Designed miniproteins, single chains, continued (5). Designs and how they scored, part 10

Each design is a single chain, and the fold is of that chain. pLDDT is the mean over its residues in the fold that is shown.

## One batch from the design tools (miniprotein)

Design m16317
Fold by ESMFold2-Fast:
Structure m16317 (fold): chain A 57 residues (1-57)
Amino acid sequence: SLLTEIVKHDTGLSDEQIEEILALPDLESAAEFISKLTGLSREQARGAAEALRESQK
């Protein structure tokens, strides 16, 4: 989806890393993982996690 492509561009995450993030059980775990991989703030990482999860609906 377009949301996944936007997050990839903004964060620099690979397809494999995005799949790993989407496999996490909750939004908080996904946000923490994105924050650790990208150096984004927890708030920014949460936004990215929400966008990725929304793309899977």
Scores: mean pLDDT 78

Design m16318
Fold by ESMFold2-Fast:
Structure m16318 (fold): chain A 64 residues (1-64)
Amino acid sequence: SLEDQYQKQLQQIDEEAAKQSAALLEQAQRNNWSYIQMFVGTADVVDAQIQKRLELRKQYLAQS
C-alpha cells in the first residue's frame, strides 16, 4: 500500500540520518571537536533529515 511504502521510506531516511550522525561523531572524536562544532554538524544532519521527511510527506499526500 501507499502507507506501507511511506513508512518504509521514512525508516530509510531515519537510518541514513543515523549513519551520518554516527560518522560525524566518530570524526568529531578523532579531531577533538568542541560541543559547538558537534552541535553545528549534527544540526545539518537533522535539517537534511527533516527536509527529506517533508518531501516524502508531500509526495504521499499528492498520491492520496
Scores: mean pLDDT 82

Design m16319
Fold by ESMFold2-Fast:
Structure m16319 (fold): chain A 76 residues (1-76)
Amino acid sequence: MSAEEYLENARKFLIAVGVPEEEAEKAYKEAKEALEKGDGQKAIDILRETAAPLGEKVAEEMERTARLAYEAYKKE
């Protein structure tokens, strides 16, 4: 799975669990830009912070997905 596929899956998941579409799209775009700059921690922080209002379990899932996206990006 590519970094872009992980981030798109994260965006879809956030929308499905009740994050407004505009906020999910902004998080996707900002996380993608962070990965393109080599800042994996910033991408993790963005997705985690977007998910945090929905609870710690959702935030942990977004952290995991962001880490997978960063690892995939480093292999591209």
Scores: mean pLDDT 83

Design m16320
Fold by ESMFold2-Fast:
Structure m16320 (fold): chain A 92 residues (1-92)
Amino acid sequence: SDAELAARFRALAEELRRLAEEHREDLEAFLARAEELLASVEDERAREAMRVRVAALLRELAEETGDEGWRRAAEELEAELRAEGLARLAAQ
């Protein structure tokens, strides 16, 4: 149900925020943990929403750390999501 999906999304978003705070100096650890969380999401809509949250957190960490790896990861996921979002809007 949509209510169950929304509750799951909220819990995952809170967990991603905690992971970003804990791993702000460890891109590899953050990416590994984020990937595990995304892999636990079987609903494609919820997984897509969580990918948007991951992109936002990668951007925050890139700005916080100044690290090129974080910046590249953020830019790549942001570009991918932007292209997907635009294609979805055009299909409406």
Scores: mean pLDDT 77

Design m16321
Fold by ESMFold2-Fast:
Structure m16321 (fold): chain A 81 residues (1-81)
Amino acid sequence: SVSEALQRLHALIREIEADPSLSEEEKEKLVSLLLALGSDVQAGTPVEEIEKILEEYKKTLSEKGKEVLDEALKIVREAAE
């Protein structure tokens, strides 16, 4: 459900904020991106469009940042099923 996806995205944001291996700059970027993703989920944006957007952002992120976006995409996909 959308509510479950939003709760899981918020939990992921807390994990990012607490992760000492991420720079403060990348934490801010990831948190902003996940908040925008939450808005897209609430708006009913198709999963395939969200996937395209996240894949483009992965090109600009560290390996850890890419792992975060993979988890976010998994959350969104599970909400769409």
Scores: mean pLDDT 82

Design m16322
Fold by ESMFold2-Fast:
Structure m16322 (fold): chain A 59 residues (1-59)
Amino acid sequence: MIEELRKKREEYWKKDDEKDQLKAGVYAALILVERQPVAGADNEKIRENLEKILKELEK
């Protein structure tokens, strides 16, 4: 849900660590894909790839 993604974006943005800033950026990109699907692209695969990036940052 967009509201949960916004909450996560703001949470990580305020922490000011490099990894947390990258996580905030990934959540922002997930929100953008939900609101503005890219024409001609597999938006489901884009979401899955962003989620994979997020999991890598959480290692």
Scores: mean pLDDT 74

Design m16323
Fold by ESMFold2-Fast:
Structure m16323 (fold): chain A 89 residues (1-89)
Amino acid sequence: EEPRHVVLLDSSALSPEELEERIELLEENGYFAFAVTPADADRVLEGLRRAFAGEETIFDPELKVLSLEEIREKLKGGLEEERRERELE
């Protein structure tokens, strides 16, 4: 079994516009992409390790390894949070 191509996008280090552009390019090329905050990084990293081992895995009870479309939905939520934090700073 060949492992899936998975990309981590750090939502705290990238601008919202950069995140959207990278997600669009990755979707066009059939990759999985995870937008992560520092709080999510540990769970995403552990999930990736299991996914590369050829398993379907759950990051937590309410989150699971996401498809690219599901990641886009989660990313939009993260972009809203990022904008709020910039406005406060």
Scores: mean pLDDT 53

Design m16324
Fold by ESMFold2-Fast:
Structure m16324 (fold): chain A 77 residues (1-77)
Amino acid sequence: MERDIAESLLRMAGAVASKIEDKEEALRYVKEMTVLLAKESGIPLEELEPLLREILLSLGYSEEEAEEAVEEIREEL
């Protein structure tokens, strides 16, 4: 998978998560989609991390919550 496609899919995952009423379920969805995209694309998490953080902050998570989510995703890869 090309990086531009993976980034577009991650942005779409963020848009879907914005419609999930439960904050915990929305966060879980973004984490699961990021893990899936990293595994399917072979793109290092470090390259997706800036966009992932941007999406999480836009969804109302704190910088600390975004950092915790990134670390949890890294542990799954």
Scores: mean pLDDT 82

Design m16325
Fold by ESMFold2-Fast:
Structure m16325 (fold): chain A 61 residues (1-61)
Amino acid sequence: MENLDPYNKEVLQKRFQESSDDPRFDAITDLPLKEPIEWDGKYLSPFSHAAAEELNIKRLE
């Protein structure tokens, strides 16, 4: 998907879980970050951060 549905928690959670903790890339979209926001040990864009906060997406374990 070019754009993730912000309410599709399963897809967002899976992408977040599989991502690295690289501050250069969004843990959900894998797009380059211009404004990295730290979230549960990984880094997100403002858009992905809002979605993660709303859906309570977090590192499992």
Scores: mean pLDDT 73

Design m16326
Fold by ESMFold2-Fast:
Structure m16326 (fold): chain A 80 residues (1-80)
Amino acid sequence: LVDEAEKEVEKLAKKLGIKLSDREKASLVTGRVLRRIGDGAQEGYEKAKAFVDANPDKYTLEEKRELRRKGLMEGIDKVR
């Protein structure tokens, strides 16, 4: 995740012919990492919600909540 964001920032700098300072690189990497974590969490949650909505009578309300929470966490883990 961090390594991938660093490579993306380096590719952009090379393409534009711009030399970035270590601080500028760190700021851009941090922003991209946070965005990817958010995107992963949202995707995981939406997948779990769709699964629960497709099986409404198979799970209790508590089990449905736990499945959605687990989906969100699994989405975050996928982008780490």
Scores: mean pLDDT 72

Design m16327
Fold by ESMFold2-Fast:
Structure m16327 (fold): chain A 120 residues (1-120)
Amino acid sequence: SKVLEKALELFEKWLKRLKIPKDDPRVPEFKEKVEKAAEKYKDDEKKLVLELGKLIFDYLFNLDEPLADTKEALEEAKKKIDKAHFLTESEKELLKKMLEYDLSKRLTLDEALNHPAFSD
């Protein structure tokens, strides 16, 4: 589906931006999670963007438990992103906008795909 293609493109753009090696053993696991999220939320773009943001956050911070959807958990995640020395300011902005609790402030898939964080 077009939604699945866009979700996988967003995940691949994050991997390239972060210079994650193609042989990273976690990549196949997270790719499967992206595919499942795209199928589950194929009719809810804003929820799909949140789920993709959560998967990217879980990948980057290697936490024991998946990031929760509560406002409190998402605000704590944003604080961790702000303190991450391995992320650029543009990457931090993109990830925080994907994790926005307020639906009106959360990015669409196309807005995430076209974000300046993925510029050369």
Scores: mean pLDDT 83

Design m16328
Fold by ESMFold2-Fast:
Structure m16328 (fold): chain A 65 residues (1-65)
Amino acid sequence: AAMAAAERQRRLVKALYLLAHTDKPLEEIAKEVGYESLEEFEADFKAAVGMTPEELRARIRAAKA
């Protein structure tokens, strides 16, 4: 089922925070922000952000190096 835009945004903001401030696996982040699967999380994140969570994590890590 489609989630409400406000709830989706909240989950994605929390995921962005976890990607920036932790080294947690993407599957664990997906679970913590309320997704039932990594695939659902990646699809929603890419649709909203324009890149996969993996790509964003790589960019954040590169910026800190």
Scores: mean pLDDT 78

Design m16329
Fold by ESMFold2-Fast:
Structure m16329 (fold): chain A 100 residues (1-100)
Amino acid sequence: SKEERIKLLEETRELLEELLEKLKAGEISPQEAYREVGKHLKEVYERDPETGEELEKIFKEAYIEGEELGKKNGLSERETTIETLERAIEKIDERIEELK
């Protein structure tokens, strides 16, 4: 349902916000953040494949954009990962608004 899709997107957003706070605080590595994202996406895909595929696309686009920005501005791996997650959150927020 539309309501279930919004719920899964909101749950993903909450996870990304938590990971973002931990990355900014230096509590987790970029590798650990990506592992948690990958684990979550697999769980979303098992619950609703269409939302899983959509989130995979969002993360792929955010990753490409974050990596390009990181290379252009000489960002660290941590700073590049922070940028990637922030872009993913923005794309998820836009998608939630489209579904309302």
Scores: mean pLDDT 89

Design m16330
Fold by ESMFold2-Fast:
Structure m16330 (fold): chain A 80 residues (1-80)
Amino acid sequence: SKEEDFELFQKIVNLLFSGKVDEAAKLLAEYLYKKGVKPEDIDVVLNSIATYFRNLGVDQEIIDKFVEKVKKYYEELLKK
């Protein structure tokens, strides 16, 4: 639901502000996989999410690490 999505994104943002990039990335990768986001769409989706988090005040260095880790975990989920 929209409420569940909001709570998940709030948790991810809080983890990023706390420097827990790996934990945040795993949560987002699992979410994107569960929602059925296709490999060809991942970059577009992640770019939108990255822009959203940057607008919330997340540091660009943290966002860059986060995006790379999300892609890695998402690719691992596709191989299962």
Scores: mean pLDDT 86

Design m16331
Fold by ESMFold2-Fast:
Structure m16331 (fold): chain A 69 residues (1-69)
Amino acid sequence: VEKLTERLKEAIENNDVLAVEIEVGVIAIGLGTGLLSKEDVQRIYNAVKPLLEANPSLQRVLEELQSLL
């Protein structure tokens, strides 16, 4: 969870939209397979939400993470 959060933050800070989408996909697969709980996804979402809200090009990513909760 912490490593996923750090990788996602790094991708957002670098404005690497493809890397951000890949990490969100990993989170979605983890939730779908039971490797991540809804609580884990909520923790990741809470940690990255301010960064995503500050970046208009990542609005879809914010919506994708919200849809997993």
Scores: mean pLDDT 78

Design m16332
Fold by ESMFold2-Fast:
Structure m16332 (fold): chain A 96 residues (1-96)
Amino acid sequence: MEENIKKKGEEIVKKVRDEGDRLLAEVQHAAETGTPEEAYELGKEQMKRLAEIASKAIKELVSYGTEEALKYANEVDKILVETAKRIKALMDEVLK
């Protein structure tokens, strides 16, 4: 059981991180190449997508009912918080 939870947890965390990095990269690209308004609106959209991805991942991990799975849920939450801060920083930067 623990080995299966570890593999599944690592896969979920990796997927959230990869998707979060992609969403962040899209906002960075818009901030560099688009208008401030376009970058800001995209940032809002991608933050909503990130929250949905993280929420779904956390719910799945919590559903396993193990302490090991809760550790991966905490890692997903950390990725959400850190990636959201980076997106918000880009949104704030385009308003300067």
Scores: mean pLDDT 85

Design m16333
Fold by ESMFold2-Fast:
Structure m16333 (fold): chain A 63 residues (1-63)
Amino acid sequence: PKETDDGEVFEKELNEYLKENLLSEEERIQVLLDSVNPEMQEELKKLLPSPHILLQALRKYYE
């Protein structure tokens, strides 16, 4: 499809998938960043330079 309105469903399933599946911490960070908007990614990266803290904040904000 050219324009699929599955963005929200996709990010939601990804969040659930991350919880169920045991993905590497680096993979989780990558997926989470990919799931959120670029603006949020930039803010989170700038505020949280540490991958550990970044993932923690993403989970807390994203839920």
Scores: mean pLDDT 58

Design m16334
Fold by ESMFold2-Fast:
Structure m16334 (fold): chain A 83 residues (1-83)
Amino acid sequence: KLKEEILKLIDELSKTKDPEKLKKLLEEIKELLKKLNLKALNDEEWAELEKELKESISDEKEYNEKLLDLNTINYFALLAEEK
């Protein structure tokens, strides 16, 4: 349930060209990860990722590479919970 919602938000993030929507989606992902008791990234790491995604939003290749990092972190965190 929460895992599916997080993956949906990451998919929406991959399609956005709006920095404000990007920030909102990252915050929603962060809050859902907290509900799962998953600490995928600390506050400094979240701030750095937001900055990198905002800087690369107009560059399709760089943006997708940064999204893969986020998706990989989220995926492995959820797998660790599932065992």
Scores: mean pLDDT 68

Design m16335
Fold by ESMFold2-Fast:
Structure m16335 (fold): chain A 72 residues (1-72)
Amino acid sequence: AAAAQARVQDAVVALLRDMRANTTDAQRRAQLDGLVAVLQTQGLPAALARARSLGMPQTVLDLLLQRARALA
């Protein structure tokens, strides 16, 4: 279970980092960096809550939610 959780978390981190690399908006980059930090320290449910509070697009929320369901 721990290895599977780590792989899914690494995949979500890679997705967030890819999004950061493809944006020039300093605020969006800071938000994505914050989500990576929350994900790595507090896990995917906490990262979902933060993404909602930041008003992230529904497509991003759906991707994070799908990964959260896979971990639950």
Scores: mean pLDDT 73

Design m16336
Fold by ESMFold2-Fast:
Structure m16336 (fold): chain A 66 residues (1-66)
Amino acid sequence: MSASARADAETSRQRALESLERARTSTDPVEKNASLFAAMSDIVVLDLAGDDETAEELRRELKEVL
């Protein structure tokens, strides 16, 4: 994996974590659902980048928020 691809994966990971935390702490169902979809999108990007371990970890956190 190139250094550039790893930087992009780290950005997607951080964005997914922020979205999951927003979903976890949000009391508005619309904001919670929007944050969950944002997290799902970033997890898919990580899977496509080959960062399967991070994607699986984030997917487990997503399941716990649902």
Scores: mean pLDDT 78

Design m16337
Fold by ESMFold2-Fast:
Structure m16337 (fold): chain A 55 residues (1-55)
Amino acid sequence: SLPLPPEETSKREIKIEDVKDNPEIQELVKGKKTITSEELAELMGDRVEAERKAL
């Protein structure tokens, strides 16, 4: 049998309920129930770039 790597454990999942108090994150996770910290970091990075271009 092939040993499966613990990918889920490596990626920390954030529940939408926990971040619902943050409107910026709510917009980024639109259409998702949960988001990983890696996904969140990428979404926030793209958001920050968009804001800098708007300035």
Scores: mean pLDDT 59

Design m16338
Fold by ESMFold2-Fast:
Structure m16338 (fold): chain A 84 residues (1-84)
Amino acid sequence: MKTQIVILGLSAEEAEELAKRLEEEYGAEVQIYNGRTVFAATNLSEEEARKLAEELGAKGLNAIISTPEKTIFVEGKEIKELDN
């Protein structure tokens, strides 16, 4: 199953930049909703998903990354993992 990524609370410019990055870097299928939320689906390992979560948290962004095995919640610098 593909990893699903949701990034919240973005400006329109930030949403477009992140959408392009996810598409180019991870080959993600990306959709922008209301110019403020990025939905993406791609093949990430758990390690790649954690790295992305840390990068998004370092930027103070809120995100949910759902892999087949785990869901990772990013609330700024706080990262929480739940087993699926």
Scores: mean pLDDT 80

Design m16339
Fold by ESMFold2-Fast:
Structure m16339 (fold): chain A 59 residues (1-59)
Amino acid sequence: GAEEAKAAAERGRASVIAGGGSEEGAQAMLDAGVKAAEETGDPEVAQRAGVRAGIAAGG
């Protein structure tokens, strides 16, 4: 459900930080991941959307 999808978005944020990403990128990722989680309820869709947004924002 949405809670699990939000948790997946937070794990994605942690992965961006661990990989040397910026805090701005991590925040963009979390925002996109949460939005996708609310729209789909799918943790994997939320994580993928978040990671893409974080990488795009962080460079």
Scores: mean pLDDT 73

Design m16340
Fold by ESMFold2-Fast:
Structure m16340 (fold): chain A 91 residues (1-91)
Amino acid sequence: MKKVKIELDLTKMKEEELNAKIKELAEAIKAGDDIELKLYARGSDEAAAMALMLAAEAEKHGAKVELEIEDVEPSELTRLAEEVIAKSLAK
């Protein structure tokens, strides 16, 4: 077990970069690492949805999660996050 800190600025990252970071998070979870995750999303439904899904996944595995989301509807966030994680795991 190792302490891993992951910070995701979901507003600035492109899809390819986001997918790579999500994969890194998944590998750390699989390895049983002590994860500290910071997620940041402002003014973007897509970015906020991704942040919510990553937070849910990390918390499920006991990670410490910090979320900062602004200017998005919670219902839209949940729906979009579900779509994003499903697509990422399909590979």
Scores: mean pLDDT 70

Design m16341
Fold by ESMFold2-Fast:
Structure m16341 (fold): chain A 65 residues (1-65)
Amino acid sequence: HMEEVWAEVEETARVFKAANEAGYLIENEGLTPEEVRKRLLEEGYDEATADQAVAIAEKLVESSK
């Protein structure tokens, strides 16, 4: 099951990359979660990845306070 593990790793990496970008936009540019979601979609992330990334970024931003 190397292919399954690899697919999960790639998917997880993509979500975390998007989440880091979302967190940067929220913290440094003051964008709302809806604006960040739109920016991620414009950059080529799919809707599921953008939704997960925004949710993760919001939690990370709150936990850093």
Scores: mean pLDDT 75

Design m16342
Fold by ESMFold2-Fast:
Structure m16342 (fold): chain A 70 residues (1-70)
Amino acid sequence: SPLEERLRRLADTLLKNIEFSKKQLEKAKAAGDEKTKRLYELSIKNNQDILDALAERYPEIAAEARRRLE
C-alpha cells in the first residue's frame, strides 16, 4: 500500500539519520565541541523516538529496515 511504502522509506531515513548523527557525535566528542555534541545527541533522540513509535505500530517494517542497514 502507499502508506506501507511511505513507512518503509521513513524507517530507512530515520535509521540513516541516527547512524550519521552517531558518527558526527563521536567527531564532536573528539573535538570537545559541546554545542555540536548536544545538537547530535538531540538529533539521535528525536529520530529514535519517531522510530520507536513506528516500531510499536509496525514492528515488521522497523525490523526489515534494521536488517537492510546491517
Scores: mean pLDDT 90

Design m16343
Fold by ESMFold2-Fast:
Order: C-alpha cells, then sequence, then structure tokens
Structure m16343 (fold): chain A 93 residues (1-93)
C-alpha cells in the first residue's frame, strides 16, 4: 500500500537554490518515517525523520539545483522495515 505524495518544486536555474515541498495525501501512523530526496544520478539525501505524518502535512527543503530539467524524487521510507511507503517525482523547470 502506497501513501499518495505530491512533490512541488520552485523554479530555479542550475546552481541556484530551489524549495522542494512534499505534501502527504494520507495520515501515516505507527511508523518511524524517513523522508528522502534524490536528484537524478545522485545519492538520496535524508531530509527529515518523523514519528508520524498527517494528511495535508508539508515538508519543505531547500536544495541546490545541479541541472535544469533534472528529475527530483521524494520517497517516504519506514525506518524499521525499509519499506517504501510513498514516492513522487517532479522535473526542475
Amino acid sequence: MKVELTLTLSPAAAGEIMTATVTVGASVEGHRIMVLLAFEGQPAVTVETVDSLKAGQTITVDIRVLAEGATVTARLVDVDTGELLGEASATVT
């Protein structure tokens, strides 16, 4: 079962800072949740670890853009099991 995610990126050029906003579509309880952000071809970065997420909750992170047109993927992972709980991707414009 996957939690619905929305990933929104602020517009940014290569080398600029953009804001990535992850919005959770459903509440997640009973899990320790690691929020990961990955750029195309790069290792995933842990943004935050939380004990719960509520429907409509947002998590924001500022990150340097490596290239315009690159794909950014947000993932929610259960810390205890390693299970992928949710995923969303967006392209830098």
Scores: mean pLDDT 75

Design m16344
Fold by ESMFold2-Fast:
Structure m16344 (fold): chain A 55 residues (1-55)
Amino acid sequence: APPVGRMSPEQKQALKQMMLDDPSMIAAYRALAERYGDAETRAQVAEIVAEVEAL
């Protein structure tokens, strides 16, 4: 399920691992957050994407 509001550390780690395993999930989750997420969800997804891209 797409994350909403403030994500737990476990949820952030799971999303980060998913993006590391399949980089196509980066674009997919960004699109999902833009379509269904609030501003906080979009900010958290962007933060995780930045962390994945920095690795």
Scores: mean pLDDT 73

Design m16345
Fold by ESMFold2-Fast:
Parts: structure tokens; C-alpha cells; sequence
Structure m16345 (fold): chain A 63 residues (1-63)
């Protein structure tokens, strides 16, 4: 949890993150752009905007 939260806090202070922003965080973690897109599309449940908690949950599942 702390590691995922730190990554989001470093990248953005917004209440809502776009799928593109979460993809960028995953690529910073070492995922390829294609893998990051796949992860975010599958785990976002079709939402274009994600809460900080939803973004943390996505990162925690792949960390």
C-alpha cells in the first residue's frame, strides 16, 4: 500500500486520475506501454477517470 501510494503522490495530487495518468505511473514502474494499457483497461472497469484509491488498488495488484 505505502509503495503504491507514494508513486501516485509523486505523480499527481489530483482527486481523479485519467487512465493515461495511471498508465504513465505503470510505465515508470517498468511495465511496457502495451502491458500498462492492458492492465489499466482490465482493472478500471471501463471508467475513464479513477479515484486515487482505485489507482492505488490497481498498482497494489501488480506490485
Amino acid sequence: KKKAQELIDKYSKKELLSQIEVIAILTTMGYSTADAIKIVKEKSGGKELLSRDEAVEILEEVL
Scores: mean pLDDT 78

Design m16346
Fold by ESMFold2-Fast:
Structure m16346 (fold): chain A 66 residues (1-66)
Amino acid sequence: SMEDLRRLAEFAVALVARDLGVELSEEQRAAIVERVYAAGLELPEENLVAGMFAVAREEVERLMAE
């Protein structure tokens, strides 16, 4: 469901941020969650979890590099 996909996006962002030791602001978290969710809508179900975690990591790492 769309609700499950959004929960997965939120979980992926939270877990990646924790793993990388990054504290996201509410605005940063919301923006990254929306990007991960949007990516999830375009991914095939068999690669959904791994793909969404990959996007979450890329987005958080990009923020750290800025």
Scores: mean pLDDT 85

Design m16347
Fold by ESMFold2-Fast:
Structure m16347 (fold): chain A 80 residues (1-80)
Amino acid sequence: MTTLTITGPVTREQLEALGKGLEEEYGVTAEVIGDNTLVVTGPISHEQAVGMGESAAMTHGVTATVEGEKGTVTIEPEPV
């Protein structure tokens, strides 16, 4: 089972919208923890989770961490 954790300088509303989209598209469970962290857990592949994290990092400037069968991958936003 793969876990995707998204954290960074985003609003709670943006995290809730992102989580809902992922739940609807991939059938995962998404939970907002605090005001700046989204945890996504479910039966998604490591490659799908990495793709989701890369998309979030590019779109929202957040850090994404993927933990699953292929180990841990950290995706950071590009330095300005």
Scores: mean pLDDT 77

Design m16348
Fold by ESMFold2-Fast:
Structure m16348 (fold): chain A 107 residues (1-107)
Amino acid sequence: EKILEEAKKGPDVTEELEKNKDIVDPLLRMTGLSREELKAIVELVKYLDEQGKAGRYRSGLELMRNLFGEEGVELVRQLVKALGMKPESESDLATLLVEAGLLRGKQ
């Protein structure tokens, strides 16, 4: 609905995430997050990139590697690239995914 598009002036990544299910679905399985939770995190990271604030969070890629292995790091990098975000957004996305995954009781 055009009315729903006009209600959200922030980045809407719904279609981009659906096009990249081969990356998104493994991330959902690894983190235990819902599609809605992942979408909210990706939209926040994309907003930070668009505002020139990418790289705000640090160490997320190392935390992702320690908890989910190199596969998790590769999926984060692939998603950032697929969405046209800057490489600095990789650490932001990884940090937020790790924090959200830990809050879901993955330990």
Scores: mean pLDDT 74

Design m16349
Fold by ESMFold2-Fast:
Structure m16349 (fold): chain A 120 residues (1-120)
Amino acid sequence: KKEEIISRLKTLKNKIDEAIKDLEARYGDNPVAKKIIELLKQAKSILDEIISNPNATLDEVIEALRKVKSLLDQAIELVNEALKRGEITEQEAKDLIGRLTTLKNEVDQLIKYAEKLKKE
């Protein structure tokens, strides 16, 4: 079961890395996108630390995932604020929020799975 959580953490990390690369390619010169990319890089770093720790407890995994979720929430808030300021288009905001929300949903599912494992 610990192998399954590690596999899911690696999958989430890969999806965040793909999101970083796509955002750099599509929006690399946009200051809002640069801030979002920095938050995603922080999220990736948190996942790298927990994946590389063979002694990581389920509580530590859940805490790491909650920190990743917080960073994704901050990124979504940055998109909403940038849209209000006219710094991005409605279409760009929709694309960015959609991508970030997909990642956030995957984090939420993984938190729920880890919490279920903790009760066993």
Scores: mean pLDDT 86

Design m16350
Fold by ESMFold2-Fast:
Structure m16350 (fold): chain A 67 residues (1-67)
Amino acid sequence: ASKTVESAAEFLLGLLARSPGPLSQQQLIDKAQAQGFSEQTVRQALAQLKAAGVVIETAEGKYELAK
């Protein structure tokens, strides 16, 4: 069954909040796939979180929570 973009966004926010530093897009995809999310759903969730200003992309293409 396909997971929703909203539930993927919630998972990614929790993962980033628990991480001591920024995570790469591939690390986020790998961890989300372990929970049953598709790569496409994770990419869509990241795009929405960036557009909302909740997540920041670093210069090295890693992601972290906005301060």
Scores: mean pLDDT 80

Design m16351
Fold by ESMFold2-Fast:
Structure m16351 (fold): chain A 79 residues (1-79)
Amino acid sequence: MYPLSDKEAAVLRLLLEEADRRGDDARLSFSEIAERLGVSRATVSRAARALAERGLVRIDGDEVQLADRAAAREALAHS
């Protein structure tokens, strides 16, 4: 697997934390992720799209959800 960028890893960690707290259907908006990471929405959008291309997240409108919690944990372990 191609290694995650720092921003991709940060977005994925936030989604994993939310999934661990609220279950696998937990979603965060691009705005919420941007505020939590201290980055622009454009940065979050690029990272989320890259993660979606890898099959790690699903994007619905401006909301992001984990596609696979186990795969997300493995991707972060190798980042």
Scores: mean pLDDT 81

Design m16352
Fold by ESMFold2-Fast:
Structure m16352 (fold): chain A 71 residues (1-71)
Amino acid sequence: KSVLITVQPGDTLDGLVDRASKELGVPVSEIEVRIVGTGTVYDPSNPAARENLSSRLKVGDVIEFSTKQSY
C-alpha cells in the first residue's frame, strides 16, 4: 500500500507522516518515505534520516509514503 502527498506551505514531515499513517492504517514505524523521482527511501523512525528529509522538503514536492515489507 502507498499514498502520494504533495507538500503544501506550512506542512512538516511529522504532520505528513501522521496523515500517511492514518490513511494507510499502519503505525509510523511501518512507513517508508520517498521523494518521488529520487529512488531514495527514508525511515521516518530514524531520527537522523527524519531530520535530514525534513530539512530538504520544499512546497510542491511529491512524497510517497509506503508500508514496509512485512516478512
Scores: mean pLDDT 72

